# Designed miniproteins, single chains: the designs that were tried, part 114

Each design is a single chain, and the fold is of that chain. pLDDT is the mean over its residues in the fold that is shown.

## One batch from the design tools (miniprotein)

Design m3969
Fold by ESMFold2-Fast:
Structure m3969 (fold): chain A 82 residues (1-82)
Amino acid sequence: SAYDQQLVSDFDQAIKNKDSVTLTKVVKDLLYGNVDPSVAKEQISKLTHNLAEEMALANEVTPELVKRILEGKPIDPLEAMP
């Protein structure tokens, strides 16, 4: 949809600009909003480096977690637990 295309554009710009504040808002819209799950998964995979980071975002999207992933810093393993 046009809404999904706009979110993809906003996500890609936030990644390019290293803008963790905008990226956190867009990630919440991708995961909590009415977005095609395949589109959301594709975009999240552009941000994440491993399955643990994907699981942590699926559990709860926080500004601190998004910033840590964007900066390539390790996450707390407990954040990836179901």
Scores: mean pLDDT 83

Design m3970
Fold by ESMFold2-Fast:
Structure m3970 (fold): chain A 61 residues (1-61)
Amino acid sequence: SAEERLRRLEEELHALLTRENRYDWKQELDSLLARAREQGMPVEELIRLLEAAIETLKRQG
């Protein structure tokens, strides 16, 4: 499901942020995702944003 895909991407991003020792950004990410969902952002758009963030971090890491 889209929700399972989103959860997997969130887990991957958390792992990348942990490797970079960015625990503060993990908490901020969780807060932003919660707010986006509360404000009605489509799960498909959240998936695209997380995929883009992961690709960016992998290319710069």
Scores: mean pLDDT 77

Design m3971
Fold by ESMFold2-Fast:
Structure m3971 (fold): chain A 78 residues (1-78)
Amino acid sequence: SMEERIKRLEDERAALEAERKAVQTNYRKAMNEYLKKIKEDPSKKEEFIKQRKAYNDELAAIDARLTELQRELDRLRS
């Protein structure tokens, strides 16, 4: 039913929002720990740049999926 599909999309959105918060928390923690490592070993700077990009790409992918889910929900509720 349409109601079951709406609930599934709402559950998927809630799960992705929780995942986004977890990724953001892990990103903050990882960046703080990496800044300490760079102070001890400046050769780690390239790895830091790559890891920061990977987190930003992951957050962008989650945000894109959240946008898709919201558009689908809006379409079903219209």
Scores: mean pLDDT 86

Design m3972
Fold by ESMFold2-Fast:
Order: sequence, then structure tokens, then C-alpha cells
Structure m3972 (fold): chain A 76 residues (1-76)
Amino acid sequence: MLAEEAKEKMDELTRQAEESTTPEEARKLKEEMMKYFGEANQSSNAADTAEISAEAGRQLQRINEHIAALQAKEEA
């Protein structure tokens, strides 16, 4: 239950980060997502934790790519 709520929050925060218009906002949302990732890990068994970690890794990659794109826009 708690792990499911944390996963839903991670998805919401990832979506918000992708919709952000500044690198600062995207980084703040990334940090919040990582906090909920920690909550999900604490509430899950080892197998579920591996799946959650894989999903979080993909979400982090996506957020980091968006941050890089926003930084490039500010430098242009």
C-alpha cells in the first residue's frame, strides 16, 4: 500500500519534471522523486525493490535528459 502510493508519486513527479520549463524546477522535482523512491524501497521486498529501481533508473534518465535540454536552451 505505502509502496504503491510512493510509486504513484514518483510517476507524478517525473511527469511534472518533464513539463518543467527551468532546470532548477526540474532538479527540485527530481530530488522529490528520489525521496519517494526511498520510501518505496523501504516498503518493498528484494524482488520488488529491483523492479522499482529499474523503473526509477529510467525515470531519472528521462529527467536528466530534460534538464540537459533546458540548460542547453538557457545557453543558446
Scores: mean pLDDT 78

Design m3973
Fold by ESMFold2-Fast:
Structure m3973 (fold): chain A 94 residues (1-94)
Amino acid sequence: SMEQERRKRAAEEAIEVIETSDDAETLELMGLKLAAEGDYVTAAELFRVAFEGKKVKEEAIERIREYVEMSEEERKEREKEALAEIEELAKKKA
């Protein structure tokens, strides 16, 4: 489906940025873009890498890959958790 293809493209682009960039601003801006598009899971992982650095890159990539392969029901639950995490991170940064 178009939604599945969009999700896979977003994940691929996010993973490439995580692998190639150490710039927290670049990671955060991509996270904001994806959150605005409704991809809270990939956005949360980008924000985690932006704020916690290199040590979480591998875990973030694995979580994004797992998210893409999730069932619709599993994705809905994970998206809810990711949105709550983004809101908590935003409050701590303010």
Scores: mean pLDDT 82

Design m3974
Fold by ESMFold2-Fast:
Structure m3974 (fold): chain A 72 residues (1-72)
Amino acid sequence: DEIKKKIEEMLKSGELKKGDKVVIVINTGPESSEIKAYLESLGLEVVRSLRGLSDSVKQELIEKSGAKLVIE
């Protein structure tokens, strides 16, 4: 709910647009896939971060991706 509300607010404000990148840090379960499907339905490009990467490596990948939003 909170994540979806924030995404809707960002889309309304213009901070997030169709084609913008969002990073999902994959840790467990079907919830990450549900969030991915929701984001893709809004026209957002979903980039998955590999589980088990160090925090510094994850941060660098996020920065290089140009993602507007990170979901952990």
Scores: mean pLDDT 70

Design m3975
Fold by ESMFold2-Fast:
Structure m3975 (fold): chain A 63 residues (1-63)
Amino acid sequence: MKTAKEAAENGIKAARDSQGVSPALAGLKEAADLGNEKARQALDRALQVNTPEGAIKAAEEAA
């Protein structure tokens, strides 16, 4: 839903502007917890690649 997607997008922006993957993963997890299926899939992919660039790319694909 819109709220879950918004949380994911906020996480992506935070990761892009700061040095770290944690904000992006936190945003994706929050969106997934709210029931966003795409955010859940993006989170799974981001955890698999375990890099800031991969996490941002996966989250962007979900947004």
Scores: mean pLDDT 62

Design m3976
Fold by ESMFold2-Fast:
Structure m3976 (fold): chain A 65 residues (1-65)
Amino acid sequence: SSMEEEIKKKAEIIAKSAAVGREAAAAIAGRTLSDAEKEAIAKRLFQPARDAIIQIKKLEEEKKK
């Protein structure tokens, strides 16, 4: 099996999630935001993190086959 390919896929998932997190953190720290805007940014942070965990679990489950 391509262990290198799996590592690359996991790294890409993590990097994409981290990039969204950095953008959202910068928006919160650098600007005056409404409560609705803060909630929207929190949702943007939380959903990509959840999606990344699900994708990583899928990659790990495929290794069982």
Scores: mean pLDDT 70

Design m3977
Fold by ESMFold2-Fast:
Structure m3977 (fold): chain A 77 residues (1-77)
Amino acid sequence: MSKKLKTDFNKLSPKAKNYFLSAISNFQKKKYEEAIKSFNKFVELNKVDKGLKVQYKIINSLSPNAKFLIQLMMLKD
């Protein structure tokens, strides 16, 4: 369902969009450390509210790789 999710993505703050795209780009380049760093900045900007809920939904729809990156970040020993 790309139409509505694309619109929701465009409603994110410019900084959040930039960090999110940077995280995906670094993940695709196999720069996992940089990807996790960028994603952590993305999460920090969202303050755990309804905006963060929208972003989780967007992440899950835009890329399975982004979902995997989130799992990797949360997977701590």
Scores: mean pLDDT 60

Design m3978
Fold by ESMFold2-Fast:
Structure m3978 (fold): chain A 120 residues (1-120)
Amino acid sequence: MISELKKKTALEIGNVANAGKEAFLELAEKMLELLEEKGADKEVIELIREAIEILKKDDSEEAIHEALAKVVEAISAIDDPELLEELLEIAKETLKKSETFKKLNAAMKAEEVIGEKSKK
């Protein structure tokens, strides 16, 4: 069912957002390029553009969460399962690439917040 694929795609995008702003910005820019190439609805494209603008203005966890909300809204509006699978693949590839940055300072803040929530 397409609803399960939407949830799975949103979850992987959330994992990229939790890896940090740089990884999430890279993902959002790749998503925008793919959505424009595939002729996605203008509302979906605008939500991704708004998410990119938020990420460029602010490094805060609140900004990342706001950008993620817009990306999830965009994903919920996509009714093409092939496009959702391509978006999921890009998210997985971006997350794997961001694992190299977990060895660097950029990922440390996200890991501390996740660690505190997981202990509950």
Scores: mean pLDDT 77

Design m3979
Fold by ESMFold2-Fast:
Formats: C-alpha cells, structure tokens, sequence
Structure m3979 (fold): chain A 74 residues (1-74)
C-alpha cells in the first residue's frame, strides 16, 4: 500500500517515528521489515540489511511494549 511505502521511506530518515506509526496502524513487523528492505534497496541506502534489521528490532520491540510512547524529536 502507499501508506506502507511512505512509512518504509520515513524509516530510512526517522526509524523511531516510522516504526511507532506502523505499529499503531497494525502493520506486522515482518511486513514492515520487507517494505523497509525494498525501499532501502531501491534508493541505494548505505545501510546493510543487518543494520536495518537491528534498527527495526530495537525501535519496534520498544514501541510494542510501550505502545503509547512517542519518540522525542528536536
């Protein structure tokens, strides 16, 4: 979906905000991870698949256990 693509794109710039929004929309972690990998590959991201997965695991697991939390953004 367009929303999934938009959130995957946002993840490459602001992983915490993107993951939090994906979780609140009821998007599955695996579905979101695949979308993030596809967007990163399409854009030639310098981040490896391992780095992207570690970032996603970190922020996703936090927000899954703290669903009302929002990332602090300057």
Amino acid sequence: SEELKRLAELFLENPAVAANRALKLGIDKETFYKAVLEEAKKRGSPLTEEQLKKLLDTVWDYYETHPSSLPIVD
Scores: mean pLDDT 78

Design m3980
Fold by ESMFold2-Fast:
Structure m3980 (fold): chain A 90 residues (1-90)
Amino acid sequence: NAYIKGSVEGAGLTLREAVERAAAEPDRERALGILDGALAMALILAATDPELAALVAPEVDALMAALAAGDVDAAIAAMRRLAAIVEAYR
């Protein structure tokens, strides 16, 4: 519905902001913390829309793997792709 689509759009903008903030963060642990917080929002969105969940699943998996490995560059890349999918989904 329109309300859920509006919430998804707003969350996509927030995920993009998290990517920009993490990319600008020189401290690796703080950058990972920013991305971990953004992952929680992405998981909530996936829980509300099965179609969106299917579209973002590979990027969520990639992001979780990168976060577990402490790989900031891989985590930023995965979150950037995730944010783009959410923004395009409507």
Scores: mean pLDDT 77

Design m3981
Fold by ESMFold2-Fast:
Structure m3981 (fold): chain A 85 residues (1-85)
Amino acid sequence: SKSAEYVKEGMAIAEEAVKRHGVTNPALLTALAESQKAYDAKDIGAARFHLEEASLILEAMGLTQDAERVRKKIGEAQLAGLEAK
């Protein structure tokens, strides 16, 4: 789904930020691992939730631009997942 694509893109942005900045924060690494596990299980809602946790940790670490890029993908995933009746 388009929602799943945006979640995957958000995870890639967060993973690149971890690699670029040499992040070893266990909470961030755990949030990303849980997001990937949920994505692989096709639980896109849970994957998005853990990706939101990762974005908050990135922001708390001062990686504000990376956090904003991840949040943009989360927002795009939410919009793509909504059903307008």
Scores: mean pLDDT 85

Design m3982
Fold by ESMFold2-Fast:
Structure m3982 (fold): chain A 87 residues (1-87)
Amino acid sequence: DLQERSSQVSLEEALAAYGLVVKEGLTGIEALDRVKEATSIEVEVKGRVVTVRVTLPDGEVVEATIYDDVDSSMGGSRRLVLLPRAS
């Protein structure tokens, strides 16, 4: 009940919401609400790069790229952030 007040969120929705927070400057709640209204969520994994594509009910498509850290560095605890490509 008290803890279950938190909305159920899939990994795909969480990744998409993270991308919206970083890209659009939305709060986590606003990003999650937007993702939950999405008509389609696609997740593409290419090595250590995760790309999430969200199609909203109005036909808007939002794409976010998330860099996945290496296992040997405790990546899940240390770093799973949107990083720019090295250039």
Scores: mean pLDDT 56

Design m3983
Fold by ESMFold2-Fast:
Structure m3983 (fold): chain A 91 residues (1-91)
Amino acid sequence: MEKLLEELEKYKKKVDEIKEEGTEKYPEEYRTKVLRNALRAEMEVLILNAENTPGVTPEHVEALRELVRLLEEGASLEELRKKQQEIADRF
């Protein structure tokens, strides 16, 4: 968990750099990788937190893992947010 939190913080800082310094400084490939890595780290942290919480069901954990799969398949941020909300409403 600690290593994933460090990776999440690192990628969040890189996302902020891209936003503040502008996209011209960073190639599209780099920006895409940073955003995907930030989202992946965030989802993995959520999954580990769920696994360490008494009473969280395997069904809830699987729903979170499906968000990671959608992210890896190139789903939009809007699609990911919609799925996160569906999970929050269900659990």
Scores: mean pLDDT 72

Design m3984
Fold by ESMFold2-Fast:
Structure m3984 (fold): chain A 76 residues (1-76)
Amino acid sequence: SKERLKKIFENAYKSALNLPEEYFKDIEEAYKNRDKFSEEQKIALLGALAGYYEKKGDTEKANKYRQEADKLIEKL
């Protein structure tokens, strides 16, 4: 359901706000290969990226990943 996907995004987002810097490289590399993942995995990945960039103060990138997730959820 769309509600489940939104929950997955928000849970990943909140978790990423406290993510150590060393894990970010793996998350960015996963995003580059995102076409290999399920829709739920893609949504979680986008949530983690949005949360990480928000933590860094990069609101523009955080909003980009949030918008990408919203568009993906709307298509389903």
Scores: mean pLDDT 82

Design m3985
Fold by ESMFold2-Fast:
Structure m3985 (fold): chain A 88 residues (1-88)
Amino acid sequence: GEEAERAREAGLSGGPMGADGAAGGAAEGAGTEEARQLAYDLGRKYGAEGSAEGAREAGELGGERAGRLAARSAGRAAEAAGGERAPE
């Protein structure tokens, strides 16, 4: 089903945690607000789509190594503020 497909995509890119990591890390490492916004949006979008490579590239925009762990915390905080989604 659709949930099984999303679990597979989670495995490919680290799922919501991978998407959060890429989005936040890209954003945290970006030098300008515009770059932070773009990197965050790209990380979320490609991670959610199961594009592990796209999510990875977004993470690299912000400084992948240092940002990855901080990005997960930032992504989780943003997710909590924006509310939870049912992936149906």
Scores: mean pLDDT 49

Design m3986
Fold by ESMFold2-Fast:
Structure m3986 (fold): chain A 87 residues (1-87)
Amino acid sequence: SARAAALFREGLRLIAAGKKEEGLELVVEALLLFEREGQYDAALAALEEAMRLLKDEEDRKRLIELLREAGASQRLIDHAERLLKEA
């Protein structure tokens, strides 16, 4: 949705600006909204983009931790973990 895409873009902007925790929270909210709307391919693509932007392994692990806490699908979490191992 336009709302999920807007939340995602704002999350990425905050991460790039050094407001990592605030940005990660918006990225997680956007990914969960994509999944709730049945936009599974969009959720996976957005996750891959966020993981590429995160330079530190600790930040990537924090994103996965927040996804688990927020109740993201096992599919999305498994994909995030695969991306972490390939980094």
Scores: mean pLDDT 87

Design m3987
Fold by ESMFold2-Fast:
Structure m3987 (fold): chain A 58 residues (1-58)
Amino acid sequence: DALGEAGRALAAGDLSDENLAIAERAYRTSPEVRAAMRASGLGGVRAGALGLIATAEA
């Protein structure tokens, strides 16, 4: 899953504009990513990135 791979790259510290754009797009389109973001207590694109990581690990 390309989204899961991007999420793991962000967790490893790859905060490139490209990976952040992928996270923001996933946040906009995915209810799972939005739910994980709210559960993490964070906001914005960084929380979207963590949401991708959480869904990749699940």
Scores: mean pLDDT 59

Design m3988
Fold by ESMFold2-Fast:
Structure m3988 (fold): chain A 91 residues (1-91)
Amino acid sequence: MDQEIFDGIILIAAAVGDGKTALDLAVKNGFSKEQIVEVAEATARGMVKLGEITPEQAEKFVEDARKIAEETDNPEEMAKKIRELFEKYKL
């Protein structure tokens, strides 16, 4: 169940590029900080495949998301900060 939900959310992020929806679903399903970083990474990869951002922008986004994970001990607070990154990168 948990793995199927995780895989489904990663697929939404990677195939559709809808990182905000994937992030909201991750928080609703109680994802860990590490799983939330994987949603951010999947979103960045999906957006590069769709031609919406450059690989360099994706790498910078993932670095910023990982820094948020290091500085934040609460998954919900981390998700809010990553949502702000989505807005900054137009994801």
Scores: mean pLDDT 75

Design m3989
Fold by ESMFold2-Fast:
Structure m3989 (fold): chain A 79 residues (1-79)
Amino acid sequence: DDARALALQQQHKKEVVEQLGKELGKKVADEFEKILKENPTMPLKDAAKEAAKSEGKDPEKAVKAVEEVEERFAQRLQE
């Protein structure tokens, strides 16, 4: 079901935005959303890394935030 796959992908992106906002601040979260809107096929880790760099934040911390969301998302899929 393409609609279900799209909904899960959108939820994953939303959770990454929330995690980035909590860990690195709203500006990084906003820049991440902007980068993905302009580059919809970009990997989430690459977009988060670029957003952090553009806002003068730690890109490694941004990558870890994405990895934490990916781990939580994977665990929920195993329910």
Scores: mean pLDDT 80

Design m3990
Fold by ESMFold2-Fast:
Structure m3990 (fold): chain A 61 residues (1-61)
Amino acid sequence: MKAVVTEGIAGFGDPDFIAKPGDTVTILSFSEEYAAKVRSEKTGKTAYVSVEGLRENVELV
């Protein structure tokens, strides 16, 4: 499942993962109620992000 970042997201537990508005991320899995594993299509990096942060800061395409 792909999503376009609208406000930017930071990785949960990884302060180096920041996606910019307009970047595309792929949602790879949901881990618990709390966290989702995503991959930046621009950098190829994977990170865990909060599910709430994804809901507010990305648009599903």
Scores: mean pLDDT 69

Design m3991
Fold by ESMFold2-Fast:
Structure m3991 (fold): chain A 63 residues (1-63)
Amino acid sequence: TFSVRTPSGSSGPGVAKVKEVLKKFGIEDAKIVGDHIKRKVTVSLEAPEEKLKKLKEEIEKLF
């Protein structure tokens, strides 16, 4: 599980962008939760630490 900061008012678009990154890495069953007030997206999945780190870096580039 990891969280990424998003721009204010973009939790919906942020979730969509996160889903696209996860699809590129072959992940279709992750739980993705956007928080508009806290301006973050939380991703919950089971994956090796190295893969989680790579995913977080790629997602952070989108915001």
Scores: mean pLDDT 70

Design m3992
Fold by ESMFold2-Fast:
Structure m3992 (fold): chain A 57 residues (1-57)
Amino acid sequence: TDEVAVALAVRYSGLSREQAERAVAMAREGATPREIAEALGISEKQAAGIITAARDL
């Protein structure tokens, strides 16, 4: 499931694989969209999409 979540994060946000893996890990640890957005330099909307993908998978 993590591989699919990472692939979706790359697709949603244009993140590198390493950034997508970090984003998915943060989402699973319960990080907020703002925390992920600030850590990776993406929008809160993109971060929210990553959280949704990580929780649905």
Scores: mean pLDDT 75

Design m3993
Fold by ESMFold2-Fast:
Structure m3993 (fold): chain A 55 residues (1-55)
Amino acid sequence: SSEEIAEKALEGALSLSGRGGYAAGGMAQKDGEEAGNKLLKEAGEIGRRHGLESG
């Protein structure tokens, strides 16, 4: 279902974020962080609505 897909996407995003300490040291960090944070927030909001929030 779509909520299962959203939950897996959020879990993947959090996993990448946890490893992302290495990415934070890269070039053009400011532009990359804004784009990445926007995508992570959007995925998180979808996940919360469809899986994490309702239970």
Scores: mean pLDDT 59

Design m3994
Fold by ESMFold2-Fast:
Structure m3994 (fold): chain A 81 residues (1-81)
Amino acid sequence: SAVAEAEKRIDEASKRALESAKKGLELLKEGKILAGIGHKLRAIGDLYEASLLLKKYPEAKPSEEGQKAYEEAQKLLGAKL
């Protein structure tokens, strides 16, 4: 039960992180600095939520889509920092 809920939350947070990271980078490229930073910070928050849940529930297996979103969000945020 708790593990299944964690898996769902990891997937949702990872997908939100990817969406926000992509939007933040898009806005920064357009010169919309404050909006871009805001989306990037939201992406970092969602990514850390997923990270904390993965650490607390090591048996939780996110979906294939969730795993890919988590990895892509990390690359987008890490490669741009």
Scores: mean pLDDT 85

Design m3995
Fold by ESMFold2-Fast:
Parts: sequence; structure tokens; C-alpha cells
Structure m3995 (fold): chain A 96 residues (1-96)
Amino acid sequence: MKKAKEFLKELQELADKVIEYVKEGNIDKAKEYAIKLAKLLGSTDDQIEEIKNSTPIQIDMFAGTVILTVAVIKALERSGRLSEEDLENFIKSLLK
């Protein structure tokens, strides 16, 4: 439904906000943005509840993993090693 590039941009922006709020010590806002990020990834209500019970380190690692994954995907696309169709299929695999 979302274009892969638009989806990756939204993931990056949400993940950046999670890390920013963790650094500020605003864990409630960090969890709020982590939940938005998880919902965008197709997480269930049970998985969202797990995020609510996560430590600041776990939330930061989750956001950092998303950022790293997005960076790798963008690098592969820029190098011509990943088509837009391959990118769409990869995004669908993350929404398990």
C-alpha cells in the first residue's frame, strides 16, 4: 500500500524520534513513538504491550535496528543491487 521509499522515510523519522526521546530521558514519549513505529511495522496489540513493558535500552536498540536496516536497504538500492520491487518484497517480509 505505501510506496517503499515513503515507508522507509517514515520508519527512519519515527526511529530517530524514539532515540531522541531516550537521550532526553523522556521514556513515555520514547515508548509512544516506539509504539507508532511498531504499528507501522504491522505489530499486533500483544507486541505493542511488550514495547510498553520494555526498558529504555531495549526501546533504543529496537529503534537503532530499524535505522540500521533502513540504511542497509538504501545503500543496496543506491548501488543498483536492489530494485524497487525487491525493496517492496523486503518491506513485506518485515511485516510478519
Scores: mean pLDDT 78

Design m3996
Fold by ESMFold2-Fast:
Structure m3996 (fold): chain A 77 residues (1-77)
Amino acid sequence: MREELEKLLAALEELIKEGHEDLSTKEAIDLAVKKGLISEETADRAGTAAALLGYPLTADDTLKEAKEKLEKALEKL
């Protein structure tokens, strides 16, 4: 749970650093998987973990919104 959340957060932070902050969460996860920053399975597990902690990620969330939700999910662990 924590490890998957941290890996997805790190992947999204790397994309923000590279200037991809305007991507939706779905587009960002697809790009992160394509770049080898995270596996699709790990991203799916992270999304499930965030939802269980009360911060469900949506496909249309911005990278900044997804990052905030993942940070809040990690604070609940």
Scores: mean pLDDT 85

Design m3997
Fold by ESMFold2-Fast:
Structure m3997 (fold): chain A 65 residues (1-65)
Amino acid sequence: MAEEEVRKYIEEARAALEAGDIDTAWQAVVKAAEIYNDHPDEVSQETRDELIEVARAVVEARRAA
């Protein structure tokens, strides 16, 4: 289910970001975004909001690195 896959990648992105692995965090965000783009009707608003929040954190970390 797309919802569960997106949530899995959000969790992977958060874990990677906490570990300082910005490249892994970015890959996880990209995968989550691809799944959401392919199945937007299967992803809840709450999960979408969490994806946006994590994506912003990863983008800021990439700009700082």
Scores: mean pLDDT 83

Design m3998
Fold by ESMFold2-Fast:
Structure m3998 (fold): chain A 61 residues (1-61)
Amino acid sequence: MEKGRELGRELADEVKRLASEKGIDYAKEFAQKKIEELKLTPEEAQAVSDEVLRAMEEAAR
């Protein structure tokens, strides 16, 4: 299984909650910091970023 997509889904759920509670800007900064801390490969980092972006777009609606 691709770890980046799995991690992306878990982080996306957390980011959705933070966007609702503390705003999109806070959630965006949190997501970027978490992706950096995970020390993922570029491919995994992109997969995580894609899932997080999707979640944030849904939360903004």
Scores: mean pLDDT 74

Design m3999
Fold by ESMFold2-Fast:
Structure m3999 (fold): chain A 125 residues (1-125)
Amino acid sequence: SMLAEAEALLEKVREALAAGDLKTAVNSLNKLRDLAEKDPSLVPLYIEATELLADYWVAQGNPFLAGMTLLSTAQFLESNPELKEKYAEKIIELYRRAAELFESSGDLESAKRARERAEEIEKKL
């Protein structure tokens, strides 16, 4: 089933990140994203996998790449109107976390843009 495949991909991301195998983690995450695009019920597993990758980047001392990871996840959720409505609060959280990470990396422009996007979504709730 797609669910069993998605769960296996999430575990593969977790194991790869624990081993420092970033290539395997990113490839598995991309496959999980493809499954989530086909079956929106798998979106929570994709979000969990992307948050694991962001946490990995923070632990490696790279808040910029952590911010980029969360920004990409927020943009994925916004790309589908049904996901944007269902996950509005999560999208706001992801943009705000990305902004804090960009700010800590010294990328004030990316931080400002992420904050402004979170505020625009929150005003429409």
Scores: mean pLDDT 93

Design m4000
Fold by ESMFold2-Fast:
Structure m4000 (fold): chain A 84 residues (1-84)
Amino acid sequence: DRARRLLELHERLLEAMRRKAEDPSVELPPELAEELERLERLLRLVIEGETNPDLPPERREEAERARRELEEIARLIAEARAAL
């Protein structure tokens, strides 16, 4: 059921972002704002891992975990969508 919850959260986030594009003064609900912040943090870690070859092993492992988490999120969303 995590896949379905992520799909629903993702669809809600996209809809909220579309509404914000039409009215920039609209604030994202806290739940969606937290998810957006989480995704941004994961993306930032992945970018650091890809762009800095001199990262210490511990930081490289952190970036690799972030990449796997983003891939897992994408996979679960795709699986939930395919089950429709």
Scores: mean pLDDT 76

